# Ledger of designs, part 48: designed miniproteins, single chains, continued (3)

Each design is a single chain, and the fold is of that chain. pLDDT is the mean over its residues in the fold that is shown.

## One batch from the design tools (miniprotein)

Design m9637
Fold by ESMFold2-Fast:
Structure m9637 (fold): chain A 85 residues (1-85)
Amino acid sequence: QALDDYNRAIELLKNSTNPDDQLELAKAYLGRSRVYLSLGQFDEAVEDLEEADKIVQKLPNSHPDKIPLETDIGVEWLKLAVMKV
């Protein structure tokens, strides 16, 4: 269910250029990457984290959620690195 919900959110948001929609898209990719990590689907988790990182880098620096989201994405990258070692 959670995976299907993230798949739907990503499909609806991926073509929006609105910064708030881009923030929600990055959060959806991050959330889906966490589900993939819990399922042991590391390649899919990596792809989602790369997409979330690309999106968050394009957000305006004035956006209050940019730094918190960059931090959360960084934490998931560290979890992936630990799981591979």
Scores: mean pLDDT 80

Design m9638
Fold by ESMFold2-Fast:
Structure m9638 (fold): chain A 93 residues (1-93)
Amino acid sequence: MTDEEYAELYIEVEKKVAEEFLKEHKNEKAYEAMLKGIEESKKNPEANAENGKELVDAVVAYLEKQGDLEKVEAVKTSVEAAVEEYMKLRESL
């Protein structure tokens, strides 16, 4: 993945986490604050890219322990696959 793809991945995860927070807590003001934070983070694409890399590394480590090498390759090459597997991992924690 490129740095731009890692940044996109991290933003997509943050948006999905914010949506889960809204569903659980029903706090629209907090949800709007989270969305504003995501927009402000776009001013620092390097930080978002580094966060995305750390997220992918965590998912890869988990999948390698599970023996799922096919998903490891998908997560390393696809933003969509990395987001999907991270959200599944997050639900298992």
Scores: mean pLDDT 85

Design m9639
Fold by ESMFold2-Fast:
Formats: structure tokens, sequence, C-alpha cells
Structure m9639 (fold): chain A 110 residues (1-110)
């Protein structure tokens, strides 16, 4: 029960360190990701996060929130940590998948 508030704090601290923003701003981004995902994505993009990475991060925050509500506090913290550690790679892989699909369609036209 005390564990859920500690997990919320750890997630906010992970985001604060990754984005280089004050803890209060990281907490607002988490709130926005739950209440207004599009506004959260826009805030992340203004902070220098790529559009694809912003989408991944917002969805990660939303899934972590669901895990916290289910009492899966350790899983929620670990999910956010793993995604933040690999965010640029995950965004690059998703971008590559989009490009590869576009190239396949272009080759089919030849």
Amino acid sequence: MKKKEEAKREIAELLSRYLGVPLEEAEEIIRLAIEDPNAAEGRLIKLGVSPIAAVILVETIREAHKLLEEGKTEEAVELVREVLENLEELAREEFRRVVDRGLERSRARQ
C-alpha cells in the first residue's frame, strides 16, 4: 500500500532524469499521459523527444499506471526503466519498420 506511492515516485524520478526536467514537470507529464495523451506527446516533443519515441513513452506510462492500479508496482517501475534505457533503439526499430513497409510498396510498383 505504501509501496504504490514509492513506485509512483520512482517512475517520476526515472522520467525526470531521462528528460532532464524537474521532478514536478515529470509528474505533470505522467498526469497528462493518463488524462490527455496527445498533450503529453506534444510536451515530450517540445523537450526534444522524437515523435515515435514520444508515442512509445506515453503508452508506456499508461501501461505502468494500469500495472500500479493492479498492485503490480515492481513490474510498473521495471517497465518504465527498460523502455527509457532502450527508447532510442525502440523508436529507431519502429521507424525502420515504417520505412521498410514503404520501400516494399515502392518496389511492387516497379
Scores: mean pLDDT 81

Design m9640
Fold by ESMFold2-Fast:
Structure m9640 (fold): chain A 67 residues (1-67)
Amino acid sequence: MVSAEEAAKKGERDTRTLLQASPDAKLPNPVEPEQEVSLPEAMEALEQAVLAEMGVKEPAPPIDTSE
């Protein structure tokens, strides 16, 4: 029953986790997905987070449109 660490280190755990994480469309979703985010959308969210942390966005200095 040991050797679980070996499977994890060998990456089988990682690969399995990924496969298992993949929703088996075969079975109905008994658990309600809190956020049905598609891969592309998730990637965009990640990119935005990185950009925000880097500060690449230009908030623009005190841009007060005088009326």
Scores: mean pLDDT 52

Design m9641
Fold by ESMFold2-Fast:
Structure m9641 (fold): chain A 94 residues (1-94)
Amino acid sequence: MTVTQSPSSATVPVGGTLTLTKTSSGEPARLFVWLKQDSDGSTTLVGVSPASNPVLTLSNLTKSDTGTYFSVAISEDGKSSVSGQGTQLTVVDA
């Protein structure tokens, strides 16, 4: 399974919206698990998307939403996972 995520980076004003899209090729994915990584290396679960709708929409953004967002594709049999490249989000004053 090969996975890609877009956009690779984004700068969005406070109150704005960002849509992250995942694509996979080869082996079918069941789910995409969306995670946010903070500067201390900790990760927080931010969402789960089915393979039929591989998008995460972040709305009403605040400066605390700044960070690296990535997703883990889970295979249809649940036995393997693939991490793609992340999206670096910066939320700025409007």
Scores: mean pLDDT 78

Design m9642
Fold by ESMFold2-Fast:
Structure m9642 (fold): chain A 85 residues (1-85)
Amino acid sequence: SMIEELVEQAVNAAMGGDVGLAEDFLALALLEGASEEEIRELIKKISEKHNNPSAGERALGALDRVLKLSEEERRRLAERARDVL
């Protein structure tokens, strides 16, 4: 699904140390209607598939930061994610 693809991009960004890009993709996933619970489950599944728990931890940290943002701030991050798709 589109949501799974966005979360996969976020975990891939986190694996490369690009936490800002991970935040952008997670903000877009939320804007496209993903729940917090769906995103957390996907981060866990994808990071386990890649045997990279540190990337999973970074992606979860990125999600926690995005969840604290206003809707307007999340829309700005989501726009950045769309620009690199």
Scores: mean pLDDT 90

Design m9643
Fold by ESMFold2-Fast:
Structure m9643 (fold): chain A 98 residues (1-98)
Amino acid sequence: NPLIGELGRIRQQALETGDLVGGYRRMADLFEKAGDLELAELYRRAAELLEQLEELLKNNAEPEEIEKVQKEHREVVQKINDSILDEMHNYLEEQRNK
């Protein structure tokens, strides 16, 4: 899937520039254009949670509030990773059976 290479580039640029929120939003747009609306929504949610976390950190929010948002962000990222791994597994199985 050529989209995996494009996602890797978006991720690398986000890590190099520190614009992780923008990186997640670009990934959401890419998956929406590819017709993967569920994965696009997960990336949008990850961007929103990361933006909320950055705001809480800037405002010296209570540790419990920060931990709650970090946990929700980790859960969304886990769902993204699980979805990508399932798609990769299915793609590789289809390639082996051709």
Scores: mean pLDDT 77

Design m9644
Fold by ESMFold2-Fast:
Structure m9644 (fold): chain A 110 residues (1-110)
Amino acid sequence: SLDEEIARLEALAERSTDPLSQALAYYGIAHLYLERGDYEKAVKYAEKAIQLAEEGGAPRDVLAEIYRTLAKAYLKLGDYEKAVEWFKKALELGDSPEVRELYEEAKKKM
């Protein structure tokens, strides 16, 4: 179940000793909450994942994916200004047709 997967990732984050491994676990939790429609929790865990990913020196593609997840959560919450900000940051790390489409969607709703 989704709750079992979230609990597994929370345990993994707690056991992890390096920031990047912790970031990936929190990113996983954020993604699952986004799929579940719990957008406030998706934001919370994505923000924690970004802090740890930046601290751990995550590769650009990994960081872009976490930024995209945060931006999608803000888009779903109707915070279009923040969604635009984080999609723009993701695009600066690497071009993506999906992210560009979501960026334009959020920008039109501002």
Scores: mean pLDDT 89

Design m9645
Fold by ESMFold2-Fast:
Structure m9645 (fold): chain A 86 residues (1-86)
Amino acid sequence: MSLKERLEKERKMLQDKANELIDKANQLVKQVEEGKEVIRAFAQSKDKADALIEELKKKGPKGEIAQQARDETEKAIQLINKLETE
């Protein structure tokens, strides 16, 4: 087999690997953009959600469960933000 044929095969393998990396990068970009939309949607309703949780806390244990759910959601948002900044 000629050196030229070997180089052409290796070039194709490198191109295939590059295409795979590009596909993975595009998938990550899409996940980050979806994460930004979730953050924006939460920010729009944050004040109303916080007010509702305060009202529920005054009326008993349901307020504590609502607070835990909110805290878990906020941790998820923080992880999405780290993916954007890292």
Scores: mean pLDDT 60

Design m9646
Fold by ESMFold2-Fast:
Structure m9646 (fold): chain A 68 residues (1-68)
Amino acid sequence: SAAADRRAGERADPAAPVHLEVPEDYVLSEEERAYLLEAIRNAKAAGNRIVLAPGVHPVVREMVAAVE
């Protein structure tokens, strides 16, 4: 565990936020799910901010929440 390290409001690059707007009624193929999951992993690994639309597909919300 880390304590007293410098981290307050670091100006981490506002790397272009990844906007996810897949509709709830959209039928995601297995290939599209794999593509989205890889994109989410890559975005998080790069420290990019992920922004979810209010009506985004629940599977997409779950993927973003599951990937740390």
Scores: mean pLDDT 70

Design m9647
Fold by ESMFold2-Fast:
Structure m9647 (fold): chain A 68 residues (1-68)
Amino acid sequence: DALRAQAEAARARADELLGRATELYQKSVEAAKEDKEKADQLFAEAQAYGDEAVRLASEAAALERQAA
């Protein structure tokens, strides 16, 4: 089923982006001790990856409903 395969791919991508967002967030917290500007930049990148992960998870859920 093409819809199920697309849903699985979207879920896998969402998990990857969520992991990247968490990693960047932790780097932002560490950077905040010495470089606020770099910390703010890393935090913004973490939010962007997190937002994309949520979007892909929503697409995966919609595809899963269509495949059922």
Scores: mean pLDDT 84

Design m9648
Fold by ESMFold2-Fast:
Structure m9648 (fold): chain A 92 residues (1-92)
Amino acid sequence: MVPLSREERLELLEEVLRLAEEEYARLVEELGVSEEELAALREEAEARLEELRRRKEEAGFSIEDPRLEELIERILRLGHMIVELRRKLEAR
């Protein structure tokens, strides 16, 4: 097994984030979601992320690279919003 370098991990996470941003934009356009609904989804995503951070601290797990942690958190936030938007689309 050859471990991924920090640079390779950053590149991979940035690519995942880019794909997530494209999917999010597509779903927002397709559904015609209001700014109020998007604000509510952002608040829900932030609450879930805060809970995950709390559990991570209690478990003694930490990511020592702040840039990697920032990218992972952005991906998780967008991921939650994408799931909720897809759920709204399926409820039509």
Scores: mean pLDDT 78

Design m9649
Fold by ESMFold2-Fast:
Order: sequence, then C-alpha cells, then structure tokens
Structure m9649 (fold): chain A 75 residues (1-75)
Amino acid sequence: ADPLSQAAGLAYEKAIELDPNFAEAWYNLGVLLKNSIDPNSPQSRDPGLAAEAFQKAIELNPNYADAWNELAAVL
C-alpha cells in the first residue's frame, strides 16, 4: 500500500466521523478511492466506490464543481 494514501485515507475517515457533512472530506476520499482503482494493485476497487464518495460531496455541496467533474470522470 502507498503510505501517503493510507495516511490520507485515515485522516479523511476521521474527518467524516467528526463531521459527516464536511463535503471536502468526502471529495478527498473519492479522489483517494479513484487512485486505488489500479488494475495492477491488490487494493483495486470498483470505480463505484469513488463515485459514491463524490456523490456524497455533491449532496452536501451542489456547487462543488471539482466533485461534479470527478464524478463524470469515474462514470
């Protein structure tokens, strides 16, 4: 596992635990999940997981242009 991605994931999960309405934490988690969808990596995941995180960010902040852009990229 990438140590930086692992540390970032823990930090974003903690941010969501403290404030599940923090749209930026959901967006950052989505970016991390998207980067973990590497077909050559044992931690590869369904792109839908990243899409769900971006969708949560959009639900919390519909004006989050970056989240809309990333959601379009993973669908």
Scores: mean pLDDT 67

Design m9650
Fold by ESMFold2-Fast:
Structure m9650 (fold): chain A 51 residues (1-51)
Amino acid sequence: MVEGRATGPDTLVLTGPPAEVRAAAAELEGLGWELVRFEDSDPAVAVLRRP
C-alpha cells in the first residue's frame, strides 16, 4: 500500500513498496506531476512536485 503526504502546496511524498511507489509516481507524472527524486529502497520513497 502506498501512502502519500503533502509536504508543501506543490510537493507530494509517496512511501511504500518499491513496485507500488513506482506505479503511483508514473500515474501522477501522467497527470502533470514531476518526479524530483526516487529512492529504490524498502520502503521506497518518491518525491513529486507540480511544475
Scores: mean pLDDT 79

Design m9651
Fold by ESMFold2-Fast:
Structure m9651 (fold): chain A 96 residues (1-96)
Amino acid sequence: SLEEEFRELVKKLAEQLKTESRAVDILKVNIKNALKHKDSPFYRVVLYLTYEIAKEAGLESELGDVYKEAKKFIDSLTPETLERYRRLALRLLKAS
């Protein structure tokens, strides 16, 4: 399913992140940038993907307020919007 494919992608990216000493700093910069540009559909998808990766990697506490702000935005979205973002994230990565 789409949700299973997205979940596997998030797990793979989170696992790769575990080998990165700068993981928290990289995620903070990317989430902050996406939050500043959330009027762009592209950045909303990036924000959702980065949020899910951070959650899967267990970095919620280390990210602190940045994670909380991202979570507040994601929690405001409908299930239909989240499904659309999962589809767009998968297409974005397959188009590279």
Scores: mean pLDDT 85

Design m9652
Fold by ESMFold2-Fast:
Structure m9652 (fold): chain A 69 residues (1-69)
Amino acid sequence: MMDEILKRIDRAATEDGVVIVIGDSKEEAERKAAEELAAHPDRIVLAASSLEEVLSVLEALDRKRKARE
């Protein structure tokens, strides 16, 4: 499961330009997202505090990609 999630996160970063960061809490996820945004200010960074949130974001990106072709 973790390996599949990491692969999908990597694909979102390379194909959609969206970086997804995971934290054990909302505060940790937001801190990690702020660090990533500071390193790459031109990228879209999304913070997730659970695998459920990560999957929801990945599904939304899949739907957006299919809607655009």
Scores: mean pLDDT 74

Design m9653
Fold by ESMFold2-Fast:
Structure m9653 (fold): chain A 100 residues (1-100)
Amino acid sequence: APLSPEEREALLAQSRALFEQAKEALKAGDKVKAIELWTQSQVLRLRALGRDDTAAEVRKLGDEAAKLAESDPKEMSKLISQIVGLVLREIGDLIQPQLL
């Protein structure tokens, strides 16, 4: 069944809260936590739009980027760029802390 307006609004509100938490984590120097929170924010935005397949792909890429943040920053940045491209394709806008 499609999401109700209330369910969609709740997902968007959670997305915005997670984005603010991602910015706080980045300011604290926790790049792994920032990537995890930012990824979850984008996943919730995509789910709010009914883009569940793209949300699942973004989740997978974001989980991998978080794992590589300390061991392979170059590959992490490539994965973040892939997420950026997917999100721009679906919603035409980004909620992003400076992770690149």
Scores: mean pLDDT 84

Design m9654
Fold by ESMFold2-Fast:
Structure m9654 (fold): chain A 74 residues (1-74)
Amino acid sequence: SQLEADLAADRERVRKEVAELKANLPTILQGSEEEKKRAIYRALAYAVVAGAAGDQETAREFLELGKIIEDALK
């Protein structure tokens, strides 16, 4: 079904996005406050998409990464 195809595409996209966020994490942590805030908002948005698509593991990884970046804000 189209819904099953859309959910599979969303799962593939969120897995790529979490890998990219993990790879860029050291750069984000050394970046500006604005860069950190953008990364947090992206992580939260993708966590929702991952959860809705049934990928709870990737959703939890996004929330963990968002927390790490949030803890770097003073």
Scores: mean pLDDT 88

Design m9655
Fold by ESMFold2-Fast:
Structure m9655 (fold): chain A 68 residues (1-68)
Amino acid sequence: KILTDEQLAELTEALVSKLTDEEKKEKLIDIMLKAKEESWSADELFEEISKEFPELTEEVKELLEKLL
């Protein structure tokens, strides 16, 4: 299932709030923008975030379950 712009915005806000490192926040925002431009599925987004931010894996999983 492809994520809507609204779902991506909500995910971005929630996940960015879990990060304290400014560089990590910027990298996460770039991933979310790429997901929007390329119309990524929830599974594709989960794999990319889990790869780049393993500390966010459980949070992403819970948020995707709530949004979908």
Scores: mean pLDDT 79

Design m9656
Fold by ESMFold2-Fast:
Structure m9656 (fold): chain A 70 residues (1-70)
Amino acid sequence: MLSKEEAKRMFENFLGDLLKLAKDQKLSLEDMESQIDRVAQTLLSRGVDKSFVEELRKEALEKVKKLIKE
């Protein structure tokens, strides 16, 4: 089982890598949302609290939306 601290760290590292990849590989918002959903499902499968995972997912989606809009 992943701790909340481990889950948050994994999600933050993933988001950083995803944003770099989006810049280099021309990822769309849809592609980024898909990758975020995949990581969220991985955390759920490893027993992380559903409410906490949904919070991380929403925060990540808002961050990528703001970067695309600006």
Scores: mean pLDDT 77

Design m9657
Fold by ESMFold2-Fast:
Structure m9657 (fold): chain A 67 residues (1-67)
Amino acid sequence: SAEERQLKLEILRKEVKELTGVELTDEQAERLLEEMEKYWKEHPNASKEEREEYLKEKVEEILKELS
């Protein structure tokens, strides 16, 4: 649902801000959510630490592409 997706985006924005200090635009947050959902699906056994490191790498990529 739209409400469920909005909640996921808010949680993701909070995690990014806590881990990197970056506040994402709507376009950047949507791109990151798509990449993270793909990562979680392809790596179901990934640890919290592995997911956080991947998130940081993807934030850096998105900032370069969508700045």
Scores: mean pLDDT 83

Design m9658
Fold by ESMFold2-Fast:
Structure m9658 (fold): chain A 94 residues (1-94)
Amino acid sequence: SMEELEKLKKELIELFEKAAELLRELADQTGDRRYAAASTHLEHIVELIKEGKMSDEELGMAAGYVIALLEELDPELAKKIREVVEKIKKLLEE
């Protein structure tokens, strides 16, 4: 349903915002510019989702990117993102 899809998109936004915060904290702790760049990129992705400017295919690609970044850094957060994405895919296939 549309209500379930919107709820899952909000959950995905919250998880992406947590990922961006984690990457910003890692940038501050390590001085590694790659974490700062990834955090800024995720903040931009979140803005695009909130504005409805991201297609379902682009959302899937963005989630794949975030999951790949988080697999070593925060495997539990990566798992939560995968679970939400899988639920979104199932709703879109019906």
Scores: mean pLDDT 85

Design m9659
Fold by ESMFold2-Fast:
Structure m9659 (fold): chain A 97 residues (1-97)
Amino acid sequence: AALEEELERAFAEFVAAYRRLVEALDAGDEEAAKKAAEEFAKAYGRLKKLAEELKTFEAELKLGIADLLIAVLLTLLEKLGYDDLKDFLLKQLEKYE
């Protein structure tokens, strides 16, 4: 069904956004990291809405993986001293709660 295909795409886009954010952090490019954080939060928002519409075990698992990646990323940003970027990401994520 179309929603299941959209869920797979949304999850793939979320993982790609996570990868871009990590790559920007590794490069030390603050502006690229902020832009990647905005795209990451937007991708999470789309995934969350699709998972809430589908309410399938697969959708719940994908959202659970996304929530875990967010928790790991926030912990990494804090540990590395990127407090401003952590706060920025939290504000972007809040738009989709």
Scores: mean pLDDT 85

Design m9660
Fold by ESMFold2-Fast:
Order: sequence, then structure tokens, then C-alpha cells
Structure m9660 (fold): chain A 70 residues (1-70)
Amino acid sequence: MGSAERALRAAERAEEEGDGTAAVAAAHQWLKSGDREAALRAAEYAIRAAERAGDRGSKLLGQRLKEEAE
């Protein structure tokens, strides 16, 4: 629960600030820790935040992390 909530906070903040990169980085860290479900959720939220912010690069990174988490 905590890791997924943290990822959601990071994605919401990235959306407000126009930077999806922080949420993508958080997803990658959780994927490395073996928490694939939290990483998958964080990557999905980061993709949406990046799209709304117009950050295509972070969106592509989020898609790659989502594929790794699946």
C-alpha cells in the first residue's frame, strides 16, 4: 500500500509541475526491489501525468517500465 500511494503522489506532483520523470524513476526503484505491482501502478500513473504535462520523453520511459513490470 505505502509504495503504491507514494508512486501516486509522485505522479500527481509530476502532473502539476509538468515533469513525469520523478514518477518514472520511482517506478523503476520499486521494480528493482521486486515490488512489481507497485512499479506497474506507478508506471501507469507516470504515463498519464507525462501525457497531461506534454512530456513525451517521460511517457515513453513509463511505457518501457510498465512492460518490464508486466
Scores: mean pLDDT 66

Design m9661
Fold by ESMFold2-Fast:
Formats: C-alpha cells, structure tokens, sequence
Structure m9661 (fold): chain A 68 residues (1-68)
C-alpha cells in the first residue's frame, strides 16, 4: 500500500470512529501521532495534522495492519 491509499482508508475509518463518538486517552493520541508523523513524508504532515487525532489514530492502525 502506498501512503495515498493509506490516507484514504484512514479517512473512512476516522469517519466511523466519529460517528460512534469514540474517545481515546491523551496517551494513546500522543503515541499514534508520534508514530504516524515519524513514518509519513514531511510533505504530508500538514494534511495529516489537519485530519485530527481520530484520523491520525486511524492512519496508524491502517499502516500497522498492512505491515502484518
């Protein structure tokens, strides 16, 4: 999977999380934010941050699933 496909899958997952009203602890948000920003190209960091914490968590999960 390339990063563009990962971003699209993450957007869909983040929408589901928002619909369900899922809330994550601050520690979890910080962990996934660090993971995503260390993995993604710098050119995409602004777009990733603009997606919010749920988007970054969803993106991290998508990346981890594809690495298995």
Amino acid sequence: MDIEEALERARRRAEELRRKGVVFPEETKELYRRLVLSTAPESLHEEIRAGGDLFMIALAEVIEEESL
Scores: mean pLDDT 76

Design m9662
Fold by ESMFold2-Fast:
Structure m9662 (fold): chain A 81 residues (1-81)
Amino acid sequence: MELARRAAEAAAKGTGEGAREAVALAGRAAEEHGAEAAARAAEEVGREGTGGASQAALGMGDGIRERGAEGARRGGEEALG
């Protein structure tokens, strides 16, 4: 399920027309496996971090899981409408 993360990263870059298609695919893939992909990313960051950094990374991972998906939808809708 790494494709969802790569697509999301490409979308964040905003590379032009190619990014537009990547955003659509990323949104669809992230919707189905967003939770799993986000969980794995948070775990990886938490593993590398220690002390305060570890706790901050875990909190951000959890926020990204729910806020990332909803934030992306909200941001897109607000920009369009």
Scores: mean pLDDT 47

Design m9663
Fold by ESMFold2-Fast:
Structure m9663 (fold): chain A 75 residues (1-75)
Amino acid sequence: MSRKQLLLDFTNQALALNGKIDKALQAGDVAAVRALMAQLEEVAAAYAAQANDPTFEAYTKAVVARIKERVDERV
């Protein structure tokens, strides 16, 4: 798979998970939020490992960190 395809696939999955996390936060479902955050971190790590590119890894970490900051404000 190309780096561009990995970036697009990761970004789309991160956006989908972010939407699910937002819905779980609105519902007050802390268990679901934690499970979805763990899933996001696993997805990010898997794509970063597959890309084997420090710039890509930095991007995945930045996306996860941004979402985690919002979650930490709510839990």
Scores: mean pLDDT 82

Design m9664
Fold by ESMFold2-Fast:
Structure m9664 (fold): chain A 84 residues (1-84)
Amino acid sequence: SLSEEEKKKAKEEGIKETLEALKELGITEEEILSMSPEELLIKMIMREYGVSEEEARELLESQPKSAVEGSKVEIKEIQEYLKK
């Protein structure tokens, strides 16, 4: 099993990787902090795939609810990391 220190390190590394991916997509830290998790997911899809907001919403609706909720939790963790 992973130690608490290893779990913390893995989580911090995951957050850093996601932040780097968001920056590559042109999403700023201010946008991450000001947008809702759903709005940020839509923006990420738009930037990554080069699709419209409507198409990005359709892509989210096609995903399992558990996957969408999981992504929203990850975004909230990133937002909390940036607030500290």
Scores: mean pLDDT 79

Design m9665
Fold by ESMFold2-Fast:
Parts: C-alpha cells; structure tokens; sequence
Structure m9665 (fold): chain A 66 residues (1-66)
C-alpha cells in the first residue's frame, strides 16, 4: 500500500489551490479538471499511475499557457 498516496494527494491539492487563484481562465479550468481527476484516482482508487498521468497532463496545459 503506497504511503505515497497521501503525499501525492496533498501535493495535487496544493497545486490545485495555486492554479485556482492564479490562472482564472479556460487553461486553468482544464488543468483544475485534470487535477481533480488525479485526486480521485490517488485517494479513492489508489491508482497512482493514472494520478501521475493526469498531473502530467495538467502541468502540460499550464506550461503551454504560461
């Protein structure tokens, strides 16, 4: 059982809060959607591979629109 799940969830929630505050546009909304899916995958399903993939997708959206 990956003890990493709580750490990953906390990191995703922290990033979600930053995006919600600092990127109030469609790119931020898409990134937030991916981060919410990542939280669900990590915390409810404990699917860390899917959670990491979704975080990478959110980061790609933010990087492209930064």
Amino acid sequence: MPSEAEILESLIRMRRAVVKTNVPNKAGEEALKKLEQAIEAASKKRDLATARRLVEQANAILDKNS
Scores: mean pLDDT 70

Design m9666
Fold by ESMFold2-Fast:
Structure m9666 (fold): chain A 75 residues (1-75)
Amino acid sequence: SEADLLRGVGDAVALGGRDPAVREKAAQLILEGGKLLSPEQQRLARQAADVLLTGTPEEALAVGAQLRALGDALA
């Protein structure tokens, strides 16, 4: 489900968001999972992925927390 994807990616970033490889994999999962979402959610997924790929570790952790919170809200 979208909720499970968002929670899983958020948790992975919270635990390993200082590692660029973890951020890159999280971005890939959000972009791939986003193909099944609405156009507005796909746009948000692309924005989140951009921060995960190009942002600081602190920015990536903030995005991870937002993804987790969104997943919890959708569950």
Scores: mean pLDDT 78

Design m9667
Fold by ESMFold2-Fast:
Structure m9667 (fold): chain A 97 residues (1-97)
Amino acid sequence: MSIFRDSNYDKYSEEERERIEEEMAKREGETFLLSVGDKKEYEENREIAKKWAEEHGAVLLEGEGKSPAEVTANLEAKYAHLVDDDRPVALVTRLTT
């Protein structure tokens, strides 16, 4: 699995990244979070997530809100609609204020 976008991802060792990929692989049909800081990073991560979703038959979910709590609530509501969907999920998040 190649999509995990954390501000610290580039600082992780090869062993740390392999551990993250192993944990994600244990979660077939589970959510992958792309964290974004600004509008440019959001747009880049959205395109990465969209491409990954197309390549892996995954559902792309976009979360927006004025705070991290609102973004989380927005994503949880969207994810709940996929309770009977076995496809992997790619997430992209954006703060609007």
Scores: mean pLDDT 59

Design m9668
Fold by ESMFold2-Fast:
Structure m9668 (fold): chain A 87 residues (1-87)
Amino acid sequence: MEPLPAAERVLDEEELRELKERLEELAEKLKAGDLSVGEEFVELYVEARRQYLAAKTPLAEELLKLAEEYLTPILERQHQQHQQLVA
């Protein structure tokens, strides 16, 4: 049996800060209409959610809330496209 992957490790405050900076950078690009970064943004959102569920620290909670706030415009755009096809 292979050892558990390091991916289940709780990130420290510096690593969480780097994740937050990257999320903010990608969010600015998404606001500008650059959808090419959407996949990377979703991957970082999943990591933020994982960190919150594992550690439940205030910093991890802040990171998750920030990611969810920026994810909303992506979800709204997808919802608008679906409504245009159905309506």
Scores: mean pLDDT 68

Design m9669
Fold by ESMFold2-Fast:
Structure m9669 (fold): chain A 68 residues (1-68)
Amino acid sequence: SKEEEIEKAYEEILKIVKEAIESKDEEKRVELIDKALEILEKLYEKFSEEEVKELKDKVGEEADKLVE
């Protein structure tokens, strides 16, 4: 479903962000962050912000914890 696709995309973004934070290679960190941003951009291209908001809130709190 649409909701499952959005949730999966945000989970993938969180995974990439965590990998970037743990990486000691600056070039790899930039590449991973760019990849996460591309996934997010494609998600907004396919769906409206209203459609992603409910799942974004669930995943956003976890993302904030990873960016310490």
Scores: mean pLDDT 71

Design m9670
Fold by ESMFold2-Fast:
Structure m9670 (fold): chain A 88 residues (1-88)
Amino acid sequence: KVKEEFEKLVKEAKEELEKYNAQDPRGRIDLDKLPEETLPGLYLAVKLDEAARQYRANPSPEARAQLEATRKEVDEEMKKIEELIKKV
């Protein structure tokens, strides 16, 4: 069950990262060259960086609230991924 949950996170992360690659082919990450277990962490890092970049480009109370919400979500998901990796 723990392995199945981790495999689901890997699949979801890969799908989201492929969407980012489709939007900017020049910055394409070769996902097939990375270990699958790194993909959930990479996706969360990209998601947080994109939220931070949006805030820097257009600082507003709404953008700050969205960045803080994304950071909290990323922190909670990272903790969950770390626990799953320790159990696998």
Scores: mean pLDDT 73

Design m9671
Fold by ESMFold2-Fast:
Structure m9671 (fold): chain A 95 residues (1-95)
Amino acid sequence: DREKKLEELRQKAEENFIKDLEKLLEKYGFSPEQKEKILEVVRKYMEKLKKLSGDEALEELKKMYEELLKLTDNPAFRESLEGLIEVLEERLKEK
C-alpha cells in the first residue's frame, strides 16, 4: 500500500524535524522553558496539520508561526518566522 508507506515516511520526517528543531533551539541558547513551550506549540499544530490539506493546511501552518512569534524575542528566529508567514500569505493569495 503506497499510501501507508507515504504516511510512515511523513511521520518519520515529522519526528526528525522535531528532533532537529530541538537541537537548533539549544544551539540558539533558548532556555529549557522556552524550548518546551516552542516544541509544545509545534506538536499541537503538527497534530492538526495531519488532518488538513491544501489552503486549510497553509492557514493552520501560518497560525503556528504567528503563535511561535509570541513566545520568542530571538531576532534571527523571529525574522525566519516572519519570512515564512509572508511566503504562506502570498501562496494563499494565488487563485
Scores: mean pLDDT 75

